# Designed miniproteins, single chains, continued (2): the designs that were tried, part 55

Each design is a single chain, and the fold is of that chain. pLDDT is the mean over its residues in the fold that is shown.

## One batch from the design tools (miniprotein)

Design m5881
Fold by ESMFold2-Fast:
Structure m5881 (fold): chain A 95 residues (1-95)
Amino acid sequence: MDEIRQATGDLLRAAGPLLRSRTNPDARAAALDFLSYLGKAGSAIQNGDFEEGERYLELAKEYAKLAGKLANNPEMAEDMIRSADRLYEGLKREV
């Protein structure tokens, strides 16, 4: 359980600046879509649908890339993607 907690914490730290942004609503919206699709990926894994889970994870990564582009911060996008991959792999190991 600590691994999933750590990965979730890393994810929220990576996305946090965009979620708190009042000056870039488009980047914030993309970051919210990233979290939404990542949540759908996690739900799909818990239901045993690894194919759908991977599809939602890839959609989440595309929104992370969009958020980074809109914020002019590609390193933030890379951190969000790495954190999402770690969380997804951790969830896969729990099933």
Scores: mean pLDDT 79

Design m5882
Fold by ESMFold2-Fast:
Structure m5882 (fold): chain A 104 residues (1-104)
Amino acid sequence: SEIQKRVSKASAASVRVAGVTGDLLIREKELSPEAVELGRRMARALSEAAVLAIKKVEEEESDKYIEEIFRVADEGEEAVRSGDAEALRRALERAEELKRKLEK
């Protein structure tokens, strides 16, 4: 069923976000304090967005939000690996916007 496919995709997005959090924790000593703070906030916002996407799995627009979670997670992971505070701030802003859209 379409719902089962979306549940699987949303669950995969949650696992992907957990992976970004793990990468941040492993690299914490290599990052500036600003990058660590932005990374933690970004990972939290993405985690909250993923939970909201699971709650909306019966809605057709859920597919688009799940895709956006993966994109922001990919950008966030790259920013964590590079230690780029500016890129982390952009990823945080996108994660918070995505969360706001899902709260509607």
Scores: mean pLDDT 85

Design m5883
Fold by ESMFold2-Fast:
Structure m5883 (fold): chain A 55 residues (1-55)
Amino acid sequence: SAAARAAALRAARFEVTKKMIEYLEKNPNLSNEERLEFGKKLQAELDARRAAIAA
């Protein structure tokens, strides 16, 4: 159902956001380049999860 897909997308976003927060908390002095690199990895993970949910 659309509601189940919406819930799965919300859960995926929550998990990815939690990973970002935990990484930034453990690494408060990250450079802009390091932040961008980690952000790209998390975005790729979120995009992969979205594709799997849409399939």
Scores: mean pLDDT 83

Design m5884
Fold by ESMFold2-Fast:
Structure m5884 (fold): chain A 76 residues (1-76)
Amino acid sequence: MSVEELIEKAREAARNGDLEAMTRAVFELADKTGIKPSDAVAIVLRAVGLWLDGASPEEIAEEVEKAIRDAIERVK
């Protein structure tokens, strides 16, 4: 699965409130791209925090994608 496919999988899981699928996709991205485990955990916790605050499914999906892309840029 490509990086873009995994990002879309993470977004879809976030939209559906599927924490297990989102966590799996984020950690698969971390393994594939070199994102630090601590950054992967932070992305998952941020999504959970947004769900608790009542953010819309699309807002959560957008924040997850942004956090993933920001983490990929930090791998260097």
Scores: mean pLDDT 84

Design m5885
Fold by ESMFold2-Fast:
Structure m5885 (fold): chain A 108 residues (1-108)
Amino acid sequence: MSERQQMVQDWVQQHRQEILDALKQTGGDYAVVRVERDGKTAYGLVDRNAQIVPLPATPFELIAFDRPLFSALYAVLVEGAEIAVSTEDAKTWIKGPDGKWVPYVPAK
C-alpha cells in the first residue's frame, strides 16, 4: 500500500459515519474524497458502503473513470471540495461552507 493509499484509508475510517450519512442523504453511489496530511494530498474513491474502491496507480487512470464520476472528480480535484458524492443518475453533491450538502452544477 502506498503512503497516499494509507492516508485515504485512515481518513475514510475516521470519517466513515460522515461518508455514510452523506451517501444516504444524497442517494449517492460513490464519494470522491480529498485528504491532506503533512503537506501531501491524496484522493480516494469510496462506494455506497463507505468501502474504498481500489484506485489506479496514476492520476491519469483516476481521470479515465466513467462519466458519472467526472463532475465529482472535478469538484474535488479542481475546486478543492473535501467530499463530492456522485449518484447513478449523474447528479453531484458537495458540502457547502455551512456543512450542508448542496447540488454541484459544473459550468456548461
Scores: mean pLDDT 67

Design m5886
Fold by ESMFold2-Fast:
Order: C-alpha cells, then sequence, then structure tokens
Structure m5886 (fold): chain A 80 residues (1-80)
C-alpha cells in the first residue's frame, strides 16, 4: 500500500513540476487528498507531510481560476 501511495505522489509531483492542463491540476489535488487520508489512516507521518508539502506547491502553481479549488483541498488535508 505505502509503495503504491508513494508512486501516486511521484505522479502528482510531475504534474506540479510541469502541469499540462486544468484537468491535471484538479486530478492532482484530488489524488493528494486521497494520499493524505490514506497516510493519516496508516499513521504514516512522513508520507502525510510529503503530501501536504506537494499540495502547497500545487497551490502556488495553480492558475487564478483554480486557486480556490486547490485551497479548499489544502484546507481539507490540514484538517485531517
Amino acid sequence: LKEKLEKMLEEVEKIVENPKSDTEIRRAASTLLQIARAAKNLGDKELFEKALEVARKLYEIAPPELQDFVRETLEEIEKL
């Protein structure tokens, strides 16, 4: 499970580094929330912190029209 979550996080990091579409940004945000929830349930603090860090980076690169969506996702992760 952890190995699969780490691979999902790597895919999201690639999107954050070079986003190709709004759809990719939305998918990355949703995937990060899934990873963060799973990490919290597993008690994996390192994976949770990594997902949170990547979510903050996603917020920084998000275009204005998606910033509210990504911010809401980041807030939901922080509430976990």
Scores: mean pLDDT 83

Design m5887
Fold by ESMFold2-Fast:
Structure m5887 (fold): chain A 60 residues (1-60)
Amino acid sequence: MFELDVVQAVEAALIIHERTGVDAGAVARALMQTGDPAEVSRATGVSPSLITEAMREALK
C-alpha cells in the first residue's frame, strides 16, 4: 500500500508544480508509486526538501 492516497498525491504535486513548473501529473504519479521524497526527486528533478514540505502539507 502507498503512503499517500490519490488526493494527497495530487495536492503535493500541485504545490510542487506552482513552485517549480514541473509537470503536476508526473510528480503525482511518482508520489503514488513510492511516497519517498528521494525517489520522487530522482524521477522529477525537484529538490527532496521541497517534496518533503509539499507531502507534509498534503498529509495535513
Scores: mean pLDDT 77

Design m5888
Fold by ESMFold2-Fast:
Structure m5888 (fold): chain A 87 residues (1-87)
Amino acid sequence: MEAREAAREAAALIRAIGAAITAIRAGVDEELAERFLELVKRAVEERDWERVERLLEAGEAAVRAIEVDGDAERARAILEEAVREAE
């Protein structure tokens, strides 16, 4: 049971790290990307999977804004809103 939970935790963190790296490479502030990662880590530690899912959805939306629209400013706004709601 713990092994499956550890895999779920690892998958969430890998997705969050991927979103943060994509955002930083597109010119989003490193500090904002690091705060997003820290909030995902805290939600995972607290087993608050609803918060984890909301944060990862925002991360995926930010990645789409960058990869589909080339819009780093929109990606930044998505991450700022997600961080504000999670704090």
Scores: mean pLDDT 84

Design m5889
Fold by ESMFold2-Fast:
Structure m5889 (fold): chain A 80 residues (1-80)
Amino acid sequence: SVEDLIDPISKAPIIGTPFKTSSGNWYDQDDLLSWLWLNKIPLEEAVDPVDGKPLTDEDIAKLKPAFAEAVEAAVNKVLA
């Protein structure tokens, strides 16, 4: 099961929303989005952290709602 998989970014078990890239690598969705943000990689140019391959349009489409929510939460935290 997914909880037995180690997130390559955090080096910890996947405890949040699991996300599988087209390359077959499993990540915690929040860890993947945070990694992209910390490395200043726009979602449209997103790459798989393990192999550096570009994420597919389908992968990006799946991440867009969560990315929008994360950006909104960060903006609201700064404005508060």
Scores: mean pLDDT 75

Design m5890
Fold by ESMFold2-Fast:
Formats: C-alpha cells, structure tokens, sequence
Structure m5890 (fold): chain A 100 residues (1-100)
C-alpha cells in the first residue's frame, strides 16, 4: 500500500539521519536537518501536496532562525531549533498518515 511504502521510506531516512548525526559538527547538523526535512517534504508531497507546502514553509522559517543562532554563536538556541525541526517532521508525518 502507499502507506506501507511511505512508512518504509521514512524509516530509511530516519535511520540514515540518526546514524550520521553523531559524526557532525553543530553547523553540519543544521545543514543536515534541513536536507533531511526536505527529503521528508518530498515524501509527503507524493501523498498530499498541500500538507507538504505547509510543512516546507514552517521548515524554511526555522532554518532561517537556526542560521541566525549559529551566526551569533548561540549553540543552545541552535540545538533547540534543530529539535523543533525534528518535532515538525514527526507532526507532519503523523498528519500525512492520518489522511491515508
């Protein structure tokens, strides 16, 4: 089913994300969480383009805040914002699955 394919692809992306994160600097983690979110947006877009666009807009806003926190050397704020991107991923994946 489309739901099973979505879950399997999401699990692959999530496993790749957590495997790579311990090897990255904070600046690299900021770039990588954006790349990860963009890949999840593309998965959701195949099921629900409107939901994907809403998710993309929220990720773009957080990415700008992350870039600003890193530029200011605010490591604590940058880590909190990266976690907020992961929380958004969870939220939008759950919403995509509810509509199936």
Amino acid sequence: SKKDEFIEEFKKLLNEYFERIPQLTLEERARYVREFADKVIELIKKLNPELAEKFRQEVETLSKEIDEAIAKGDEKKARELIQKVMDLVRKYVEEALKEM
Scores: mean pLDDT 88

Design m5891
Fold by ESMFold2-Fast:
Structure m5891 (fold): chain A 57 residues (1-57)
Amino acid sequence: DENKEKLLKTAKESIKLMETEELAELMKEELEKYPAVTDPEVNLEKAKEIAARYKAI
């Protein structure tokens, strides 16, 4: 899935900001749990939301 791969790539970049390997693993699993949507913007927002949530900690 092209959109799914794009979402994961964006999530990986966001996760890098956390510098937490364990958190990166959890985020990766959460993103894979959610199916890719037709709108890539929605997928990007999801990745940002998840990353921001953990980064805020």
Scores: mean pLDDT 58

Design m5892
Fold by ESMFold2-Fast:
Structure m5892 (fold): chain A 64 residues (1-64)
Amino acid sequence: TPLSEYDGAPATAVYDGKYLSYESYLRYKALKEAGKPFVKGEKTLTPEEGDVYLRLIREEAEKR
C-alpha cells in the first residue's frame, strides 16, 4: 500500500531506532484494535514497518 493507515509511530516506542517501550506498544495496539487510523507522531511507518514494529515491541514487552 503506497499510503499507510499506520503513518505515525509513538515517540516513546522507538528511541534512536533501537529502544522500544511497553507503554507505546499498548497505545499502538489499542488504536489498531479500535480500527482508528494511527496518528502521525514523530515517525511515519508503512504497514509492513508497522507489523515489524509491533513484533519488536512485543518482544520487548516479553522482557518485562
Scores: mean pLDDT 48

Design m5893
Fold by ESMFold2-Fast:
Structure m5893 (fold): chain A 68 residues (1-68)
Amino acid sequence: SMEERLAAYERLRQGLLDYLSQHPDMSLEEKYQLADDNLRTFARRFDVPEELYNRLLEELHKDVEKLS
C-alpha cells in the first residue's frame, strides 16, 4: 500500500540522515551517492513508479544539502 511504502521511505530517510550526521567528513558527492544507492534499493523493493522516485530523490537530495 502507499501508506506502507511511505512509512518504509520515512524509516530509510531517518536512518540515512542519522548516518550522514555522524559522518560530517564525507564529501557532498559521497553523500549523494549513498542517498541514490539507498533510494534505488528502496524503489526496486517497493515497486516505486518513476514519477514518485524522482520526487523522493529530489526530496532526499535537499535533505542531504541541508546537512552540508
Scores: mean pLDDT 84

Design m5894
Fold by ESMFold2-Fast:
Structure m5894 (fold): chain A 65 residues (1-65)
Amino acid sequence: SLSLVTQAQAVVLALEGKYSYAEIGEIVGVSPETVRKIVRETLAFFEGQEHALDGWLEFYRPLLK
């Protein structure tokens, strides 16, 4: 199982649009396929709960810079 911090980090990096899935995988220590899966599943989970997703991303963003 991946930690929630690792999942949030992958999603934040993907949504910033600065990194490929391969680069994100290198940063968080998982395969590019795992990054793609995390991003897809997380965005699907927060579908219809945009305010909750925004709060989650805002919380983790300072920890990644």
Scores: mean pLDDT 78

Design m5895
Fold by ESMFold2-Fast:
Structure m5895 (fold): chain A 58 residues (1-58)
Amino acid sequence: MLTPEQRENAVRSLRDIMERENVPQSVTDEFLDRVEKARTRQELLDVVNEVLDYISSL
């Protein structure tokens, strides 16, 4: 099960990365909403991978 600390760390890290890469706020908000809704570690990893894939396509 995903812990609150793991979720908080993921939100912080992804927000920082997306801010550094100049990702639009609307896109950032959508990814962070999905992190907040993630119930399992796998769902969290899926969101992280999608963020990294999005950034790599910039």
Scores: mean pLDDT 81

Design m5896
Fold by ESMFold2-Fast:
Structure m5896 (fold): chain A 91 residues (1-91)
Amino acid sequence: MAELILEFTGSAEQAERIAEELKEGGLISKYEVEGNKLRLEFKGSAEQAEDIGFELAARGLIKEMEVVNTGKKYTQEEAAKEAAGDVIFGR
């Protein structure tokens, strides 16, 4: 399973709401909120987890994203640029 660690720019309440929506949608198995950080455990692939993280960055909701499975870290700007591209090959 894939895991993301996100640093949120919004409130912990907003982060928890987003995580609950992802869990209800069957995309994640669990989450943890600690301060301004949200840890998400995805049921699917690392690619699916990255895609969701990139979308949250494009919405301006995260400052930083870490893909635990690959060790890759993205700033909000880097992650948002990935969300704008229909072609994510070579990950």
Scores: mean pLDDT 76

Design m5897
Fold by ESMFold2-Fast:
Structure m5897 (fold): chain A 69 residues (1-69)
Amino acid sequence: TLAREILEAAARAAEEAGDLRTAAGLRKAMQVLSDVLSPDQAVQVVRDAAAGASPEVAAKIEAAVREAL
């Protein structure tokens, strides 16, 4: 699903940036919620997870999500 692709792209961006806590949260959301989320809801889940990340990591996550849309 597009929601799964959004969460996967965000998780990979967080992993590549070294923010393993944000990545783990996004991976868990993907496993539990990806089949029930709309794309807009998946973007909101990513924003909520990225709120605890540094601005640099948050920017990389946002760029990856934009490319997945």
Scores: mean pLDDT 81

Design m5898
Fold by ESMFold2-Fast:
Structure m5898 (fold): chain A 92 residues (1-92)
Amino acid sequence: MTEEEKELDSLYEEIRQAVENGDIDKALELLRKAVELFEKISSDPELVQAARDLFEVTERAAKESPDLEEVKRLILQTADALRALYERERAA
C-alpha cells in the first residue's frame, strides 16, 4: 500500500468520526483534502473532474439543507463514492 493509499484510508476514518461527532465543517474540510489527494494520484482527468463535482454538490447540499441527519448521510455517501473512483482508477 502506498503512502497516498494509507492517507486516503486515514481521511475516510476521520471523515466518519467528524460526521459521528456532528462536526460538519470538519467533515467537509477532510472530504476536500481527500479530493485534493485524489487529484495528486490520479492520471485520469475525467475521474478528477467527477471527484471535484461530487465535492461541490455535497458542499452546496450541506450548506442549504436544514436536516443534519441528511447532511451526515450525504457526506458519508460522497466519501464512499470518492473511494470507489480511486478503486476504479487502480483497477484500470
Scores: mean pLDDT 79

Design m5899
Fold by ESMFold2-Fast:
Structure m5899 (fold): chain A 82 residues (1-82)
Amino acid sequence: SHMEKIIEELVNEFKKKLDEIYQEALEKGLSREDVLKKIREVAYEIWQKAEKAGLTDEQKKRLAEEISKLVNEFFKKLEEAR
């Protein structure tokens, strides 16, 4: 559906921005606090785009679950690299 494509696009945008944060965290030795701040800022932008796109509560829940999974995978990778 059109809304499923929007969710997929938002998830892919979030993944791309997480990859950028990951590289910066490794290259600059960012603290966990700085990394969390950057992730929250990106998540907030994605959430605002979801609101403006008119996603239902069920669709927003799916987006939030996918974002949460990506953030957990991000920190696991970061801990393994440090």
Scores: mean pLDDT 86

Design m5900
Fold by ESMFold2-Fast:
Formats: structure tokens, sequence, C-alpha cells
Structure m5900 (fold): chain A 79 residues (1-79)
């Protein structure tokens, strides 16, 4: 089963660091959608195994919008 989680990993005054976490088998297209909206700073496998994370910076005012767009894109690809 493919699962996707989008959340705030760290908050700054003008930017939020968003994390997108997917099962390892998740389509690359979900990460690409995030990379279009955020300045990617890191991507890798989590210690738990079977989960891949990507971290990117977004303008604080756009955090909710970007989060919604990625969750919607994930639904289109994995439903």
Amino acid sequence: KIEVHVGIAQSFEEEDLLGVYLTESAPEEIFKAFEEKAEVVKRGKLESGGIVGILGKVEKEKTDEVKKEIEEEAKKIIE
C-alpha cells in the first residue's frame, strides 16, 4: 500500500521546511510535483526503511497551498 504524508519539518520566520514522506515504491512524479513548488534541500531513505523523504523550503505564506497541491497530486497518482 502506497502512503503519502506532507508536513512541516521546521518553521522559520519567512520560510517553512516541508517534508514529503512516501513509501519507497511511490511514483517519482509525486516528488517532481514537490520539486516544482519548493527549493529541495535533501532526499533520502528514512531509518525505518521502506519510506523515502524529501525536504524543501517554501515561502511561509504558500505552505498550506503547496501542501494541498502535493496531497492532491499524490491522490491522482496512487488512488
Scores: mean pLDDT 72

Design m5901
Fold by ESMFold2-Fast:
Order: structure tokens, then C-alpha cells, then sequence
Structure m5901 (fold): chain A 71 residues (1-71)
């Protein structure tokens, strides 16, 4: 499954805060970016302070991928 096929879908997100604490949340995939030569999923999340977070997204098939969470 292509990462771009996930745009507009809700995914489970594990985000890492500025203090290193991990937050489980949900978000909507808004796009795919290349970060340091690697593809990452861009996911819009609610309930976190405004900012960008390193994250992992769990897809509908259970696959875990690198993500950038944007709150």
C-alpha cells in the first residue's frame, strides 16, 4: 500500500513531546514528506500543544511507519 493512499485517513499516532514523553493520540493523514532522505507521514493531531512532533503512525493493516505529527 502506498503512503499517499492514506491521505485523509485517521490513524493511531504515538508522538514524542519536547520533554521526551510519549503520547498516544489519533490524527488525520494530511500528506507525505521526505525528511533526511526518508519518507514520513504527515499527520494532523488534536489535543497536544501547537508544534511538530516526531511520531509513529499505525496503519489500518497494523504496519507502523515514521510520522511527523502536527498539532
Amino acid sequence: MKAEDLIGKEVDVLATGADGEQFETKGVVSGVREVNGSPVLVVEVEGLPPGEYQAKATLEDGTVVSALAVA
Scores: mean pLDDT 77

Design m5902
Fold by ESMFold2-Fast:
Structure m5902 (fold): chain A 75 residues (1-75)
Amino acid sequence: MLEEEARRLEEEARELEQQYKRLEDAAKNAGKAAAVSPAEQETYDKLQSQAEETRKRAEELRERARRLRAELEAA
């Protein structure tokens, strides 16, 4: 049970890490456009906020998985 839960959290974290990379790349591209268009600034800010939130969620899931794995090793 705990091993399956840890594996699920690790997989979700991996998906969020991939999403973070996509959002970070999108934010960099939007940042270049924002230099010539004020309207693109809102898109850039939104993408940066989404990337930061996604990164924090991935780190949280990784930490939870690590704790579950430590419990399995202790058993």
Scores: mean pLDDT 79

Design m5903
Fold by ESMFold2-Fast:
Structure m5903 (fold): chain A 97 residues (1-97)
Amino acid sequence: MKLYVAEIYDKVQKKTFIAIGGEVDGKLYATISEKLTKGKGKVTASDDPVAKAIAAQLEKAEYADLEILSVREITDEELIELLEKLGYDREAVLKEL
């Protein structure tokens, strides 16, 4: 499975959030912070296909006024470290994956 981290700028809150996604069978799945701005509107992204796919998923989930700043492929180890840094317990993370 390919794992991705996206940096998402919320234009309303003026803050950068992190989304974590995985690709399974050509479908992209993303864990999104519920703190991101919701509404009707467009999520902007670079011409990177993965960034555009994340933006499309955010728009479908009724998030708005967001910009995808970057997308990076990560390892399982980097994912666990990132989630621990964000205050998630390692055992809780492993149960949800």
Scores: mean pLDDT 68

Design m5904
Fold by ESMFold2-Fast:
Structure m5904 (fold): chain A 66 residues (1-66)
Amino acid sequence: ERDAMREQMRRLEAEMSALAKKYTALKAKVDSMDKPPASLIEEIKKIADEINALAMKRHDIGLQMA
């Protein structure tokens, strides 16, 4: 179903957007610190990995829609 795939893509994009906003906020916080804690750096990496995983899922759906 093309409509179902479009809805799935839209949900993935919304989730990626939310994670990207969180990533940007945390990165800005780290950039404002003289000595950011390693735990905060790891949290940023985890969010980046989650965004990448969602981007790959979005890509796969795009290929199925083509």
Scores: mean pLDDT 80

Design m5905
Fold by ESMFold2-Fast:
Structure m5905 (fold): chain A 74 residues (1-74)
Amino acid sequence: MEYEASDVAEILLEAMRKEGLYGISREQAIAYVESLKGSSIPLELLIRAFPVLAGEPELSDETIAEALERIKAL
């Protein structure tokens, strides 16, 4: 994966903040992305599972799609 974990983490945190969710720290977000480097998990599933890690509700399909396109543009 050519993406820096910190860049992906920032996109995920911005997606959560767009929906009023603040339960995940930057350190937790970076650790989450790093743990999935080299895995076969699709990026869409990675984004979808992210808020659940902190016990937050799932993001909307629109927010997931927006975050996915931003990560692909890195």
Scores: mean pLDDT 77

Design m5906
Fold by ESMFold2-Fast:
Structure m5906 (fold): chain A 74 residues (1-74)
Amino acid sequence: SMAEEEAIKEEVLERVKEVVERLLAGELSPDEAAKEISRIMKEWLEKNPDMSEEVVEEVEKEALRLYLEALAQL
């Protein structure tokens, strides 16, 4: 259902936000944050193989947006 997809999407984006917070706190370099986000996305795709291509693209774009917005604050 769309509601279940939205919940799964929110869960992975929360993990991305945690990485972004660590980047902003100076705990991670930009390269380390990018690698961690890539790892999170890979694990999420492996855990949710039936996720629609459209939802995957939305999550990937939002993760990239969050990362780039954090870089702009550094």
Scores: mean pLDDT 84

Design m5907
Fold by ESMFold2-Fast:
Structure m5907 (fold): chain A 103 residues (1-103)
Amino acid sequence: MGKEIVEKTLKEVKDYLEKAINAQTREEAALYVTKAFGVLEDGIARLEKEVGPEVAEKARQMLDEFRELASKALSATPEQRKEYFKEMIEAVEKLAKEIIELL
């Protein structure tokens, strides 16, 4: 169960961040980033219920880093914004791998 939660959450977050990269406006990008964070928070809450708070706490600590990257992306030029969203995708893939290794 825990691994399935992580894999499903990763796929949905990546899908929204890819939409943010392809967004035509800052407002559209912000909408998709908001949806990605919603999916992350839901995934962490489900993971906490299934495997306990210690694994979920590691994921929550990385949410602050993702918020910082999102803030930089939404304040950046369109070209720089795409690079920050790519960094967020790489960070979430790394987190997913680390969490799966703890399960």
Scores: mean pLDDT 82

Design m5908
Fold by ESMFold2-Fast:
Formats: sequence, structure tokens, C-alpha cells
Structure m5908 (fold): chain A 78 residues (1-78)
Amino acid sequence: DARIAELERRIAALNTEIDSLNDLIGLLNKLRDEAISNGDTVTASNLQNIIDMVNSRLDELNRELERLRRELERLRRE
């Protein structure tokens, strides 16, 4: 079924993007912790804002992923 194949392809692409953003969050957390350790509260706050933005994007991608997974499950039962 071409629809199932397309959904699986889109799910795989979303998983790759989510993995990349999770890696970015790991790096940003490390940089934030370093800024905190150095007493640089301004840099730590700015990094937290970036982390919050990336987390918002991750939430959007995870909602899209869940939507596609539900659609895939529906099509597989037809």
C-alpha cells in the first residue's frame, strides 16, 4: 500500500529530526551547565531560552509523529 509506505517514510524522517534535536539539546544543556559553573547567569539564561525553543519544536514533532503513527495503525487495520 503506497499510503502505508509514505507514512513509514515520513515517520522515519521525523524520528531522524527528533534524534538530531535531542543531540542538540544535550549539547545546549552541557553549555548551559558550563555557563552556570562559571557564574555567567546571562549566558545560562540565554541558553535556557534556546533550549526552551528547541523543546517546543520537539513537542511539535512528537505530536506530528503520534498523529502519523495513529494514521498508520488505522490503515494497517483496513
Scores: mean pLDDT 88

Design m5909
Fold by ESMFold2-Fast:
Structure m5909 (fold): chain A 60 residues (1-60)
Amino acid sequence: MEARVEHLYENVRTMLESAKTQEQRDLIRQTALAYARKHFSPDAAAELEKRIAEEMEKLK
């Protein structure tokens, strides 16, 4: 992964772990993916989406 995408993922992971509700986690995911789709390549955005989905599954 590109260094900037990895940095975004680490920030998102920290926010997801700190979130108290599933609704907050969904909002964090939506915001992060919207940012990634605007600023990164489609492949990098897709990899970030996959990693966020895997992290959210672990928090269920």
Scores: mean pLDDT 79

Design m5910
Fold by ESMFold2-Fast:
Structure m5910 (fold): chain A 90 residues (1-90)
Amino acid sequence: SSDDIINLQNQSSDYINNSDYTGYFNTMRQIIDQVGTIDSNYGDQMQRQLDDMQNTINSMISQGVSQGDIYGVVVNSSHQMDGIVRQAIA
């Protein structure tokens, strides 16, 4: 339901605020599954963005980028993901 998706979005935001990116990615996969049952095109778009985000973070870690800079990238990408979710459940 849309309420379940909103609750998962709140959990994903809490994970980002605690720099728990594993929790964030696991929660986002649950959101993507729910969004995909509403509209598969939005679900597919979110999955591609999540995969790109994971690859970017892995690259940043391998390059020794600061945790603060990684946090900024995750926050900016999460705002884009939240926008897609809001559009999908509207």
Scores: mean pLDDT 84

Design m5911
Fold by ESMFold2-Fast:
Structure m5911 (fold): chain A 92 residues (1-92)
Amino acid sequence: ELAKITNEIALNSMKLSVEELDEVIERLQELLENSDLTPEQRLELEQTISFIAMNKAIRELELKNGVPEAPEEEREEARKKVEELLEELEKL
């Protein structure tokens, strides 16, 4: 269950802006610090945070090289989906 939710967050994060990715990373880090997670769940969440941080670094590099952000409509869809998934994850 956790792995499925974190994988969907990671996939949808690929369309988010750098600022939006920072917000997702912060929320996942808060979950790591404040949740009673098993060692396996903690590792899964840490891996997801690392993946999103890598995507953020790639996105920053792309923007510096003139690659535009994903279309606003796609970004809004991705943001809504990530918000739903984060809320589900926070209920675990």
Scores: mean pLDDT 81

Design m5912
Fold by ESMFold2-Fast:
Structure m5912 (fold): chain A 79 residues (1-79)
Amino acid sequence: RRAELEARARELAARAVKHLSEGVKAYNAGDLEKAAKHYQQAADDLAELARVLRELGQDDAADSLSLAAQRFKEEAEKL
């Protein structure tokens, strides 16, 4: 249902922001392994958020978040 998808989107957005924040914090502390794990988790959350947004008809937002997810995944793999 639309309301369930909207609630899921808010949950995924909050989780992605938290993982990105923890990833940046780990990177600044020099813990590249921990930063990579958090960036990968953020990428997974952003990819799922993009899927949910596409189901809600928000295709432009979904495309932007899919691209962001791919970029964070690539950055995690480089660390």
Scores: mean pLDDT 86

Design m5913
Fold by ESMFold2-Fast:
Structure m5913 (fold): chain A 81 residues (1-81)
Amino acid sequence: EEGLIKLLKSPNADVREGAARQLGATSSSDKAIEALVKVAENDPDENVRNAAALSLINLNQKYPEKTKAALEKAVAASKKA
């Protein structure tokens, strides 16, 4: 899991997309969910953002409380205006 979170910061978009998909299938930690939220909002590659968003949907099915908290935190951080 920590290795997959690290791969979300890879310079290679294909590696980041694969890591996002795997985290959606295997992750259970708040840290992984928060990392996926940041990728879904900020990644320059549309395919990587879409993979992270799909993974968050999968995690919300398994861990709704953790996913909801991470999403609320990310939305609050994005509203700086």
Scores: mean pLDDT 73

Design m5914
Fold by ESMFold2-Fast:
Formats: structure tokens, C-alpha cells, sequence
Structure m5914 (fold): chain A 74 residues (1-74)
């Protein structure tokens, strides 16, 4: 089975692909990233032994959200 770290790397790779996909609107990109972030916050609460891994992934999702929001401010 993939480790929590491997699962988060896969999730972040998908998140980066979404942010770089021109067929997905910036608003939809932000909505999807926020949904993923909410899910990871729930997982961090449920699996405290993996909290550090989920928190690191949440931080990266927050960075990606800020990146897309900066593009929308144009």
C-alpha cells in the first residue's frame, strides 16, 4: 500500500496538474483545491499519527490557492 507521504505526493501532483490545466477555470481550480484542503484537514484530525504529512500537503495547497488567486486579481 502507498505510504501517507506517497499518497500526498500523488494528491499534490494532481493539484499542480489542475492549476496548470487551461481547460479548468481559475475559479474551478480554487474550488477544487479548497475541497482537497478541507478533506486533508479532516484526515489530519482523524489520523493524528500522519498529521505532519497532511499539514505539509495543506501548506502546499494553500500556496497553490494563493498562486491561482493572484492570477484572478488581474
Amino acid sequence: EPSAEEQMQQLLALARAIVNDPSVSPEEQIALLRQARAYLRQQAARYPEHRAVYDAAIAELDRLIAEVEAKLAA
Scores: mean pLDDT 84

Design m5915
Fold by ESMFold2-Fast:
Formats: structure tokens, sequence, C-alpha cells
Structure m5915 (fold): chain A 73 residues (1-73)
């Protein structure tokens, strides 16, 4: 159902945001490039909170950014 798909996407967004927060805590000296990726993830999270109907689209974008960040760690 659309409601279930939205709920699953929102849970995924929360998990991604939590992972980024943990990476920042473990790596306080992130490069400017890594910090820019983290900031983009937080901006997409804020957009999803403002408009949950976009959660599926935004979760996919956030996952791609998380993958990029993790490749640089």
Amino acid sequence: SPELEEAVAMARITAITSAVFMYQRLHPNLSPEQQAIANQIYQLHAQAMADPSRARELAEQMQQLLDQLEQQL
C-alpha cells in the first residue's frame, strides 16, 4: 500500500540519518567533501519531514549519498 511504502521509506530515512550522525561522532575531522555530503543528507531528511509524500524518492537519494560518504571513510 502507498501508506506502507511511505512508512518503510521514512524508517529508512531515519536509519540513514542515524548512521551519518554516528560517522560524524567517530570522525570529528571529516574532510570538506565528506562534510558537504553529510550536510546534503541532513537537508534531504528535513525535506522528507516537511513532505513525507516524497519519502521514497528522498530515501533513494539519501542512500546514494550515504554510499558515497562510506566509500570515503
Scores: mean pLDDT 88

Design m5916
Fold by ESMFold2-Fast:
Structure m5916 (fold): chain A 100 residues (1-100)
Amino acid sequence: MPSLEELLARFRELKAEADAAGDAVLAALTDLAIRELEDILRNPPKTVEEWQKVVEGVENLIALFRERGAAHASDPALLERALALLEEVKRYLEAQTKEM
């Protein structure tokens, strides 16, 4: 499983691709994901409850990407890549919640 730093780098690449494609909605959604990952790296959760809240935040981002990406006809390949990255983030955070 990639590190959180590697996942953040992949989101930055995806945002650049969304910007280049003119997909403003996906670019904005990807920026939200980048900010969330940067906050986690800067202020890592200290309790199981804090890790669970961060997992819930990522689940909310996944829902938002699906809803807004579909509604605004975002590039389906870029949207699916973003969703796959969010699922990888969720798996990473769930592993941390289990203290693994």
Scores: mean pLDDT 80

